# Designed miniproteins, single chains: the designs that were tried, part 55

Each design is a single chain, and the fold is of that chain. pLDDT is the mean over its residues in the fold that is shown.

## One batch from the design tools (miniprotein)

Design m1899
Fold by ESMFold2-Fast:
Structure m1899 (fold): chain A 92 residues (1-92)
Amino acid sequence: MEEKEKKALEYLEKAKEKAKEIAELAKKYLETKDEKEREELRKKMEEAAKEGDKNIQLALSYAKPEDFSEEQKKLMEETLEYVKKAAEYLEK
């Protein structure tokens, strides 16, 4: 039980780092006027989004949603929202 909780928290921390990375990349993507820079930022956002989702899924493999605090659940929701938003930029 304790070891599973520790692993779940470790993966949530990694997901939080990816959420921050996606947010910074999205900001740069919206601010840049250079098409070449936009393409590079799109690829980085796609990679960060995939890693963010992967870490959320790994956290959920070690602990059930009800085992997380409200703050940790909010972190998961925010990370998944950034992943979804990044995907919208890539498909349109």
Scores: mean pLDDT 77

Design m1900
Fold by ESMFold2-Fast:
Structure m1900 (fold): chain A 77 residues (1-77)
Amino acid sequence: MKSDEELFQETAEQLEELMKKLFENMEDPEKVREISEEMLKLIDEALAQLTDPELKKLLQQAKEHIERLTEKILSLA
């Protein structure tokens, strides 16, 4: 059974990998949407499992940043 800290760390590592893929595919709006949706799903799954309110707040902020970044990238395409 994963602790909140282990779940948060694993989620952060996966988000870092997905963010690299997002920037590699910035010129492809369909891939940007797919990668963004995968990142948001990953955060939502972690938020459903976490009990620590501080870690939940950090992931919620990450979700907002990803949504804003995705809007910005798509507005330039």
Scores: mean pLDDT 82

Design m1901
Fold by ESMFold2-Fast:
Structure m1901 (fold): chain A 87 residues (1-87)
Amino acid sequence: MAEAQALFAEAQRLAEEGTEEAFEEAVRLAAEALVLQAAAQSEEQMREMVRVLEEDLELARKNNEPEYVIRTIEEALRRVREILAEK
């Protein structure tokens, strides 16, 4: 929990830095925080998290949310799916 929150805080700081490299690292760290939260749950809860992230991604795209939000959800969704595919 605390670790995921620290990663989110660091990701927000990097996203505000304004460089492409910092933005890419921010997306990666924010996605890592979401994956850590998902991985701490049961496989059934991880599958539910995939469904929630898919809905969040569709809503974020429809609402024209910032690119940072959309890319973070996409990366987190990709990584959670990979973890589930290996089981």
Scores: mean pLDDT 76

Design m1902
Fold by ESMFold2-Fast:
Structure m1902 (fold): chain A 103 residues (1-103)
Amino acid sequence: MAAQEGADEAGEGGNKAAKGAIRGDAEEAKEGGEKLSKGGEKAGEAAGGEKGKKGAESAKQGGEAAKEAAERKGDASKRSGGAIAAIGGGVSAAIAAGAPMKG
């Protein structure tokens, strides 16, 4: 299902972005951030509605934070925590948009 595929892609992207930010690998963080943003957008568009749009936006914000932490924040070790939190929030939002409701 397209929404689930987007959520899975966002999860994979978030994992790569977090690893890149932690390791100071700007290319890995960028690649992960791009996958997170793309996956979140797919999940949001497939889910539709306001919740889908907000999920996609949160995923894009997480991806952007990862890119900034890797490239433009010299103190990556101190800022990686904030970037990882933003990535986690973005991934969670994308998954919530793409996953079926439980309960």
Scores: mean pLDDT 67

Design m1903
Fold by ESMFold2-Fast:
Structure m1903 (fold): chain A 80 residues (1-80)
Amino acid sequence: MSEEEKIELVTEGTLSLIYLDGLLSSVSPEKLNEILEFARRYAPEIVREEVKRNPELTETIDGQMKLMEEVRRRVMELIS
């Protein structure tokens, strides 16, 4: 898997977590779409930064999940 493919995988995983959390929290569809558009714009750069800092986290499922959780946290902080 290429580096670009790994970044895309982590990005899509992060977006899926944000979407599911929004649905479970009964966020309005309009607000959820705003959050997802923001996340789609900014998450790829945050993923690249996190991968560059800790490249070993891309080698395991547990590491990839930690990356997704950290990226989600950083994206949500920017929205707040």
Scores: mean pLDDT 81

Design m1904
Fold by ESMFold2-Fast:
Structure m1904 (fold): chain A 85 residues (1-85)
Amino acid sequence: GEALKAELIARADALIARADALIAEAKKKGDAEMLALVQKIRAQLEALRARIRAASDDIAELRRLGLELEILEGLLLIVEGVMKL
C-alpha cells in the first residue's frame, strides 16, 4: 500500500509541475480563459494530493484515487493540445 501511495504522490507532484508550466505559458500569451482553467485543474491536483497523503494504505482506496489522478492528467493533456492550436 505505502509504495503505491508514494507513486501516486510522485505522479501528483509531476502533474502539478506540468500545470505550473501551463500557467506560465497562459500568462505569457495573455490567455485569461486558459489561465483560469489550468489554475482550477492545479487546485484539484493539490486537493487530490492531500487526499492521497491522508488516505489509508489500502490498495483499493489508493487505486480509486489513482483513477481520479488519471482524469486530471487527461484534462491537462487536452489543455496542452488546445494550447498548441
Scores: mean pLDDT 87

Design m1905
Fold by ESMFold2-Fast:
Structure m1905 (fold): chain A 74 residues (1-74)
Amino acid sequence: SASQRARERALARRVSAILKEAEETNDIEKLREYEKQLDALLREAEAAGMDPSVLEAIRQALAKVRKKLAELEG
């Protein structure tokens, strides 16, 4: 539906904004907050039955944030 596409676009923009902020910071506490936000957005997208491409984009963003956290904490 048009409403679902609008919601998917809004969520995709939020994911991109969070990812950009995560890429620009080395603050472990902020990165953990971004991880929690992305995980919440993934759960929202799954519950809403969003397009698989949207779910994959969120999973890729989560993987990048988690990798950066591991590198900074290790």
Scores: mean pLDDT 86

Design m1906
Fold by ESMFold2-Fast:
Structure m1906 (fold): chain A 52 residues (1-52)
Amino acid sequence: MKTYVIPIPKGEKDVYEIIARGLGVSRATAQEILRNAKDVLYDGEKITLVLE
């Protein structure tokens, strides 16, 4: 499993844009990654994304 910790930029509310910027991928790719993620933790300051 791979774990990615992505900080949430001030004023950004689009989870897909946050993931896209954090991973350097398109918003569409971020949506696919999120759909297939093993776990996703959201605490308002960061997104922790767990992939296989």
Scores: mean pLDDT 80

Design m1907
Fold by ESMFold2-Fast:
Parts: sequence; structure tokens; C-alpha cells
Structure m1907 (fold): chain A 68 residues (1-68)
Amino acid sequence: MPSLEEQLEALAAELRALAEREGNPVAAQWADQIREVIARYRAGELSDEQVARAVEGFREVLASLRAQ
């Protein structure tokens, strides 16, 4: 099972790729928000539970943007 950090990195990469392919600034903004979450998690500012919830939320965002 990938780590929470690896899951965030993968989601950020997928949202950045979507932003580049479709010129979607919303996808780019979400990729930047994931990068902020990674930085805060590395700094010990977020619990594993908070990061796990963030991962699920970001997966829903990616699925929604791909469906549009």
C-alpha cells in the first residue's frame, strides 16, 4: 500500500497533468493545494488521520474534474 505522502504526490501529478492537457486552472489550483498539504504533513502540522481524509477529498476532486 502506498504511503499517504506517495498518494498525495500521485494525486498532485495527475491534477497537474490534467491542468496541462486541458488548460484547466482549477486543476492547477488543486495540485498546488496538495503540495501545501504535503509540506504541512512533512512539517508535522497534520495528523495521519487528517492527511488520509485529505487524500480521499482530493480523489473525489480529481474524479469530478475528469467527469466534466
Scores: mean pLDDT 84

Design m1908
Fold by ESMFold2-Fast:
Structure m1908 (fold): chain A 85 residues (1-85)
Amino acid sequence: AKVEVTVSSDKLEEKKVLEAEDALELANKLSLFLLDVLSKYKSKEEISKLKIKVKTEGLDEKQREALLKVLDALNKTYGISYTIE
């Protein structure tokens, strides 16, 4: 499975391509990348202005569910908007 993740604001854009064999590896790699990006911000207000765009290629149902779970958790905790293509 292949996923291109872009985290953007008015001031920055960070992009990473993630390749994963299974749903757990995808969730772990995605979480590590997102935490690294978010660690650069000190306030929930700044984090809530971030947008996450995810382009997916060859995801199975479990991998898609893992992806949605990670993104939904960030949306609920920090108010980060996301889109999946």
Scores: mean pLDDT 82

Design m1909
Fold by ESMFold2-Fast:
Structure m1909 (fold): chain A 65 residues (1-65)
Amino acid sequence: MLNALKAQLADLINNATDMDDKTFEQAVELIKKGTVEDISEAISIVGNSYGANDAHKKTLLSLLE
């Protein structure tokens, strides 16, 4: 379950076109906690964000691996 949620979140991050600093910081905290509930919340907030610079994407993806 958790690995499937992490894969879904990684796909959303790769396809994001806009992600503000607040959303990025919240996603970092949720991914670091690493529970099923926290990753599900990260999916929700990132899924509503369509942008991320390359640094934000690389940081979030590295935390998911």
Scores: mean pLDDT 70

Design m1910
Fold by ESMFold2-Fast:
Structure m1910 (fold): chain A 68 residues (1-68)
Amino acid sequence: SMPKTGTVVEKEERESKFYGKYYFLIIEDENGNKYRAISYNPKVKVGDKVSYLYSRKLGVYVVQEILP
């Protein structure tokens, strides 16, 4: 499926014994819907436009790219 796009509105650093350090994000789409997502990229920040895709394996949206 095609990735969705949205803006990062919240970022929190988290740590898991299985996945190490990761970033919990809230992404808001153009319609004002908010989605929980994660990223392994420390460069993602609040205000960034990102592409994100649902991972069935992880049960969560994962950021694919930081968009220009």
Scores: mean pLDDT 87

Design m1911
Fold by ESMFold2-Fast:
Structure m1911 (fold): chain A 69 residues (1-69)
Amino acid sequence: SREEEIRRLQTEFGLSREQAEAEVRRHEEGAEVVKETNKKMDEAGPDLSLDQQIQINQEIAEEVQQRRK
């Protein structure tokens, strides 16, 4: 759970609750970006170049950042 991850970060890395919560938010954002990037790449098909994959990842990362504000 989210609370277990916060507690783990506090216990193993000596983070404050605020620092642990910030780390969890970064991890949640990263996971959301990966999930949505994979979905977008699946929709676009197998012919994507590496540059196109990077562009999709960057666009999704920006969208996720905007949604989490």
Scores: mean pLDDT 79

Design m1912
Fold by ESMFold2-Fast:
Structure m1912 (fold): chain A 83 residues (1-83)
Amino acid sequence: KALEGARAGRRGAEAGTPEAGREGGQKASEGATKDARTLEGETEGGVGGVAGAVAGVTGDPEMGRLGGEAAARGGRAAAESGA
């Protein structure tokens, strides 16, 4: 689900390791963009997921948090629209 992917990306970035951040961000981007492709939130979810992955690589927890929040918002919008 888009929301689950977005949360996984945020958690990965918060872990503060390049591998965890990249994997989490990738999962967030995949979930958010796939599920939100036809719903509102594709832009927020996709961009947030990418930002989270970048933050994981750079090890910046603040960037990870911001990217994760954006991905979570996109995923939540997609989930709410599907309900």
Scores: mean pLDDT 55

Design m1913
Fold by ESMFold2-Fast:
Parts: sequence; C-alpha cells; structure tokens
Structure m1913 (fold): chain A 80 residues (1-80)
Amino acid sequence: SESAKLVAEIQKEFENINEEEKRKELLKRIEKAQEYVEKAAELRFSNPEKAIEYLRKAKELLEGGLKKYLEKLIEQLEKE
C-alpha cells in the first residue's frame, strides 16, 4: 500500500543518516519529522488537510532525500 511504501522509505532514509552522519541533532529532527509523518498517515482519510499540514511540518525539519520525498508527496496529495 501507499502507506507501507512511505514508512519503508522513511525507515531507509533514517537508517542511512544514522549510518553515515549519526549526529544527535539530526536524529532528533528525524524523530520529530517521523512523528509528524505518522500523524499525517493517521489523518490521511479522516482529515486530509491536516495530514498535509503535518507533512509540511515534517519537511521543514529535514534535509536531503527525505525532504525531497516529502515535497513530492505533498505536491501529489494537493493535486487530488
């Protein structure tokens, strides 16, 4: 499913950053961003507008590939 695919991509990006950088500040930002993404997933069908807001908050905490992934996801969700 789309949700499972999103979770897998987030876990992969988290692991890559944890292996290569392993900086406490980046890990804290990733953890908070993952919390927002989980909240967005919960609200995906009940409150899509609020879900998009949480994804935007997650995006602002991240850099690199995961930020780009969230930007694409937000754009796709805003279209339909």
Scores: mean pLDDT 75

Design m1914
Fold by ESMFold2-Fast:
Structure m1914 (fold): chain A 73 residues (1-73)
Amino acid sequence: SFDAELDAGAEIVHAAVLLVISRKYPLTDEDIKLIEEAIKRLEEVAARTPSPEVRAGLEKMIEDLKKIIEEAK
């Protein structure tokens, strides 16, 4: 398991993903920055996780979030 700081980071990332999924209008610059920060945190967690299943899930989330940013440009 991740430590408490990494768990808190994962909660923030999950909240950001849910916010993006629930929206039906263009992302703001602030929304994009939040998603970019979430991607950075997910990449750090993915690099450090010993679980292949968790890593694969995180890598998929990273790719999905990157696609959302590209489509918002």
Scores: mean pLDDT 71

Design m1915
Fold by ESMFold2-Fast:
Structure m1915 (fold): chain A 78 residues (1-78)
Amino acid sequence: DVERDIALIERIAEQLKASEGFDREVWLALGLIAVAIALKHTPSPEDKRRILEAAAEAFEAVGETELADHYRQLAEKV
């Protein structure tokens, strides 16, 4: 369920943008976990790329540029 996984990642990124300090660190950790779980249960390389590109875009939109670059690099290798 790629659409559901992407929607969850996007919602977590929005919470991350609205959060400060320690709460932001918690939302960041949840975002990383959500991407990892989505990739683990997604067998299709095309769907994995889609999840990674969506994660990169979502995290870039909330100011996590280094994390976005990391996910884009992973998408190129799938």
Scores: mean pLDDT 85

Design m1916
Fold by ESMFold2-Fast:
Structure m1916 (fold): chain A 104 residues (1-104)
Amino acid sequence: SMEELIKELDKIIKELEKAASGSKDDQKKALQKARDIMIKVYKEMKDKFSPLVVKDIENLIEYIDWLIENLDSLSELQAKVHLIAISGGIQVIIRSMKRIKEKE
């Protein structure tokens, strides 16, 4: 359900925020979980989102993939900034999901 997806996304935001101050292995694990849930949101919800929100989800998945691939090359501060940015992107998607729920 959409409520279960929102709950999973809220949990991932907390995991990303915690991992931002952790090891790069912890960061990769949190990013992989975020990726899996974002792909699930894309597959289950894409027909209910506007084309702009769909593109934002696609861009966010690509950003997560880029960060996973490049994480070991980044400083601790650079990695932290990117994890917080991804968390912010997920929060925007949650707001879009809540708007769909309020209209249905």
Scores: mean pLDDT 88

Design m1917
Fold by ESMFold2-Fast:
Structure m1917 (fold): chain A 68 residues (1-68)
Amino acid sequence: SDTEKLVEEAAKALREMQELDQITDPDELQKKLEEYEKKLEKSSGPKRNRYRVLIEHLRSLLQQLQQQ
């Protein structure tokens, strides 16, 4: 069902955000941002929402590192 797909993609997004939070190298975060932007263009529905959330999270992490 659509609900099961939404729950699965949301859980995957949370897990991937936790993995991104462990990355301290801004160059690695930038590379991940470029990869996810590419995947966003090729995705649809709940999967597209997951990549959009991950991209916003990556931008937030990069901004935080710039301030430190």
Scores: mean pLDDT 83

Design m1918
Fold by ESMFold2-Fast:
Structure m1918 (fold): chain A 77 residues (1-77)
Amino acid sequence: EEKEREELKKLFEDLKKVLKDAGFEEAIKLVEELEELINQKPPSAELKLKLKEMVADFPSEDEFIKRLKELIEELEK
């Protein structure tokens, strides 16, 4: 749905902004890769929840990289 797509786009923009401010360049690259993959699939409430959780938690760079890689792997299946 259009609303779910717009919410996901907003979450990706917010996530990229906070990662850029933190200097987490590798995490930004993974976010861009994840965004490209989800643009080819229907929006998911679970994906939206996981993205919100990453923004809220603001973990270490290593934890961001880990979570983003896990999401990319799930979407590639």
Scores: mean pLDDT 75

Design m1919
Fold by ESMFold2-Fast:
Structure m1919 (fold): chain A 55 residues (1-55)
Amino acid sequence: CTCTVTVVDTDTITITCTAPVTVTLLDGSTINLNAGSTITLNVSNIASVSCDVNI
């Protein structure tokens, strides 16, 4: 999968992926992102980003 990360400011990023992705936050919560969907997150809260599908 391919993800585009755009830095909005020092603490904030926008992520858009070509395949479904799961974002895991430091508190253990997860966000499921569909292909072509965009999410804005604070960098300090992100533990990991995993592709649900590998191309």
Scores: mean pLDDT 75

Design m1920
Fold by ESMFold2-Fast:
Structure m1920 (fold): chain A 77 residues (1-77)
Amino acid sequence: MLEEADKVIKEVKELESKLTGNDQKKAREAIEILEYEKKRFEEAVKDPNASDSEIITEMIRLKLAINYAKELIKKLK
């Protein structure tokens, strides 16, 4: 999960450098969402007081962010 998130972040960042205008803004937004959801998942996994349901919720959010970014890459490529 985290390795896939890192790969997708890198791919979107590389794509963003080649884009302009609204497409560049969309790529930038996708990076911000991915980095935010990745951080939340990492924090939940490291917290010994986090419930299984909290960890699962953050995992689902990260999966959705990864899928959104992958679809954006396909559209902007």
Scores: mean pLDDT 84

Design m1921
Fold by ESMFold2-Fast:
Structure m1921 (fold): chain A 79 residues (1-79)
Amino acid sequence: MNEKEEEELKEARRNKDLEKVGKLYLDFLKRLLGEQYGIKPELIDAFIDRYAERLKESGGKYISEEELLELAREVEEEA
């Protein structure tokens, strides 16, 4: 997350704008997945959907970076 995105997130949190906080975090996550983990743009939406299902199955438990990377591999292999 860059400085500008972090500032926008802090401002949204100060204003209790949970919808904006969620949108900013999701936008950051999509960028991170593409740039850091090398997920193809067309697979990012599939990854987000799989991540949401995993989060729902776990009852909202924290997903580790290792689990996120494994999820990314699963999405790429299924494509």
Scores: mean pLDDT 67

Design m1922
Fold by ESMFold2-Fast:
Structure m1922 (fold): chain A 70 residues (1-70)
Amino acid sequence: DEGKKYAEEAVKALRDGDVETASRYLSEALKALGAEHLIGKVTSTVRALAAAGRVDEAIELLQRTVEQLE
């Protein structure tokens, strides 16, 4: 539940263009799901996609990663 709440906040931040806030919430979501080892890889990829204007793909990657860990 905490992981899902953090993931929802990360998606909202990405839609608002706030990549730093999204990265913080995504890190907390991954910690809550026991996946701290993925934080560096997933946040870096999400940041790269968002920086390239591929926000929908960044959101899809975030949501798919969280779903696979639940």
Scores: mean pLDDT 84

Design m1923
Fold by ESMFold2-Fast:
Structure m1923 (fold): chain A 75 residues (1-75)
Amino acid sequence: MTVRQIIIAAIDNADSDPARARALVQQAIDMVSDNSDMVSALQTFIQDPRAGIQQLLSITDSSSPVAQRMQAYLA
């Protein structure tokens, strides 16, 4: 799976299965360890999914499928 697919899966599980969402976020952090902005946003996601997703959206291309999923979650 790509990092984008893992992030979408984490968002899909954020409310229904927080333990799975947290595991997926930890996996994403390991894959992007060199990207400090993304790591920071993903760490925020673990504590507060809405705040973390808002932070991820600010650094993501708005036309991407992952950005569309983030926008849908925040609505």
Scores: mean pLDDT 83

Design m1924
Fold by ESMFold2-Fast:
Structure m1924 (fold): chain A 64 residues (1-64)
Amino acid sequence: SILDETQKVLEEMKTLSTPEMLERARELGGRVYDLYKRGEISPEEFVEVMNMVVDLLQERSAEQ
């Protein structure tokens, strides 16, 4: 599922530097938005993925 794929990408992102993490987040956001626009994922799945990304970025921000 898109949620499982997102979790794998987020675990990968945790091992990256902050600049690399931000670039990966941008790539992931663009990909997920494209899937949403094509009707391949639900609005609920889109929101869930975006929340997962925001949570990770907030966690990294708290570490600095």
Scores: mean pLDDT 82

Design m1925
Fold by ESMFold2-Fast:
Structure m1925 (fold): chain A 77 residues (1-77)
Amino acid sequence: ASIAEIAAAFGLDAAQTQLLEEGVARLEKVSASDVAGNAQVLQDLGLSQGAAEYAAKRYSQGESAEQAVAEAILSSR
């Protein structure tokens, strides 16, 4: 699904949608199997450690980058 479709499905606002776009773009530059590297990338974007680790794990298990990052954004404080 496109970033716009995922953002709409998860009810993300404009700021959360921008964070989703940045998160997905950064994750696509790293291997999906690099859970630690992907978690660090998401933490650098301001997501909490727990949300970032959860998203990185889901992405490594075959979830789309868009869906994993959107779930992390909603779970992040």
Scores: mean pLDDT 81

Design m1926
Fold by ESMFold2-Fast:
Structure m1926 (fold): chain A 63 residues (1-63)
Amino acid sequence: SELEEDLKKKLETHIKVNNYNEEQKKLLEEALEYFLKALNEKDVKKQQELREKATKLFEEAEK
């Protein structure tokens, strides 16, 4: 979707501008993948689980 592609490009730009290391980049990319999976998930409980996984990965990247 347009929103998904926009979010991916914005994250890629943000990663480049802020000079994250390789480990942080992987965590942020995985976080976005789980977040995008959550957006496409119809089951509310599974959607919440995917969002929680994305949040944890994002928090680890912010160390």
Scores: mean pLDDT 81

Design m1927
Fold by ESMFold2-Fast:
Structure m1927 (fold): chain A 64 residues (1-64)
Amino acid sequence: DMRDLAIYGAQLFLSLPESERQDFAKQSQVSGQLLDLYNQLKDQPKDVQIQKLADFILQAIAAQ
């Protein structure tokens, strides 16, 4: 299920230290956009962060 994969990706991203998230963001346009979205959500509850980040990842996968 692509949604489960997207949720897993969001959880992995959130598990990274701040410095590693910033390094990851430099790897591609999509990873940079993911960090930008996270910065908009970092004061939100963790479940909201996971849902929003997973939705972004799912859309990025679907665009391929």
Scores: mean pLDDT 82

Design m1928
Fold by ESMFold2-Fast:
Structure m1928 (fold): chain A 122 residues (1-122)
Amino acid sequence: MKKVLIVLITEDSVTLVEVVDGKVVSVETVPLEDALEKIEEAIKRFKPDEIIIVLDEGEKAYDFYLELLPYLEKKYPDIPIIVLNALEVFGVPIEEALKKYGIEETVKKILKAAEEKKKKEE
């Protein structure tokens, strides 16, 4: 059973998607200011095998990412983290992708992009 935590970082919010064997089991959107605490709670509860970060373009999204990545690497060194750019995955920002595709198809695109990135780094 493969557990993936997807962290969608926008300028205003973070969306946490819990995925089990490619199926969405939980979706929670939190304000960017609360996001670090909610990510920690999700990791402790869900115990993901892998974390995928999808990052929108923008100063606030990027600043949060710069704080989040070192924090997760230090606190959870045994959990692989994959970082993806939303425009490279979807060709559009995260909110537009969610409106266009819905959550399940958005997640499928993210999981595919993460696998392709891993193959290039092997």
Scores: mean pLDDT 87

Design m1929
Fold by ESMFold2-Fast:
Structure m1929 (fold): chain A 72 residues (1-72)
Amino acid sequence: MMKAVEEAFARVTKALEERDDSERKVQLDNYQQAIAQYQQLKKQRPDIADYLQHVIDQLQKIIDTIKKKLKS
């Protein structure tokens, strides 16, 4: 399951690199909100907290990529 999540996020990251800055700004806000939601879910689901942390880490990588593209 973790590998499938990584592959999905890699595809999303690549697609976002091809988008314009207005779309990237919208996605940046959406992914920041998603991280907050997954952090809350970790409190409710400690049995899968490691998996949820992995998802959060992948979302953070996408955010970092978007921020890099927006800055230049």
Scores: mean pLDDT 73

Design m1930
Fold by ESMFold2-Fast:
Structure m1930 (fold): chain A 63 residues (1-63)
Amino acid sequence: MEEEKQRKIEELEANAKAAEDGVASYRRMAAQATPEEQAHYDRVAAELEGLANKYREEAEKLK
């Protein structure tokens, strides 16, 4: 059980980091984009940020 729990925590933390990296990428794109594109990138970044937070919370619940 503990080994399976630790693997799940590591998986969730890895997924959170991937989502966080995505947020950073989209925010950099938004800074260089047209106003219309900025709105789109900001929305995607916000969704990824929510997903990252969700993965982090799930990992914390397992600790």
Scores: mean pLDDT 82

Design m1931
Fold by ESMFold2-Fast:
Structure m1931 (fold): chain A 60 residues (1-60)
Amino acid sequence: MVSELQQQIEQTNQQISDLEQNGTTDEDSSKLNQLKSELSNLENQLSLEKQNQEMMARRR
């Protein structure tokens, strides 16, 4: 789960980087905004998953 989320975050970051370097159209800007929103959601999911793993590890 964590590894899959990390891979998706890396892929999304790569797409954002590519669009920031090469994107010049309004459509590219819209896609960039969507990718940044997706990145934020993936980072939140990763944070929650790590917290869940920590809680389970500390469960009595």
Scores: mean pLDDT 77

Design m1932
Fold by ESMFold2-Fast:
Structure m1932 (fold): chain A 79 residues (1-79)
Amino acid sequence: MVEEELRRLEEEEGLVIERPLEGTLESNGQKLEAPVAPPAEYAPLLQTPGTTVRDDRERTVERDGHKATSRGFEARRLA
């Protein structure tokens, strides 16, 4: 999974990778925090040292009156 791959890169390469932001679930006006992984399409780019990947797009999924919102993420691999 993407989260495991980012964790391995931090441990093996000794680099700092900023992880995904936590998402938010909303039901009946109550918000719950949930972890959000970065989109898999960015995984290959995060393997290159000195690469910064940012997705500041807010994604919202609504179904059966429930909303799941993710704030996005930022991942930066130091050289």
Scores: mean pLDDT 46

Design m1933
Fold by ESMFold2-Fast:
Structure m1933 (fold): chain A 97 residues (1-97)
Amino acid sequence: MEYAERAERAAKKAEEAAKKGDSRGAARAASEAAWAAGQAAKSGDKEAAERAARAAERAAKAATEAAKKGTGLDASKAAGAAVGAAGAAWYAERQAK
């Protein structure tokens, strides 16, 4: 599904942003992965939901790492995005069974 692929691309962007210490970029990418995983979960395609859940988990981990390297508001946004991506991963995993 398109949403699973989008979640995977977003997870890769979050990982690259975290590696560079770009907390804002990681937050944006993790939020995109969370949204895409939510859409994949709603699609009824269990394979797409499973792929998207794994991508959102990766994005959450990347945003958490970016939050540790960031400062002030950017770090807070990355931490919030990590929580959102983790929640989306959980939801998508439940739909995948």
Scores: mean pLDDT 83

Design m1934
Fold by ESMFold2-Fast:
Structure m1934 (fold): chain A 68 residues (1-68)
Amino acid sequence: SAQEELARQLLAEAEARIRAARSEEEVVGVMKETVARADQLQLSEELKEALERGVLGAYVRRMDAFAA
């Protein structure tokens, strides 16, 4: 569906931005912006939940990279 495609694009964009982020503050900013965009696009609760899980995974991976 169009919503599934939008959710996939938002996740890919968020993951790319998180990988490029230089600080935890930048990562948190991307996460907040992504959630706000999902709300603006009126994504289904299922798609929002999947997007949030994906973004959280990217956050954890990036924080681990900063700690290494």
Scores: mean pLDDT 86

Design m1935
Fold by ESMFold2-Fast:
Structure m1935 (fold): chain A 69 residues (1-69)
Amino acid sequence: SLEEALKGLGELSRELEKQGKLEAAELVDKAGVALATGNFDVARKYIERLGEIDEEAAKKVEELLEKVE
C-alpha cells in the first residue's frame, strides 16, 4: 500500500541520516512528500537524483514502491 511505502521511505531516510548521508536522506524525504501529495513527476526527479548520488538507496526506494497497489 502507499501507506506502507511511505512508512518504509521514512525508515530509510532515518537510516541514511544515521550513516551521515544527509543529502540522500533529504531526497528520500522529498520523494515521500511528493508521492503523498500525488506529485509523481516531482517524486521521480528526486528518485533520479538519489540514484546519481546513492544508487543503493535509490534501489531501496524502487523496491518499496513496487509494493504499492
Scores: mean pLDDT 82

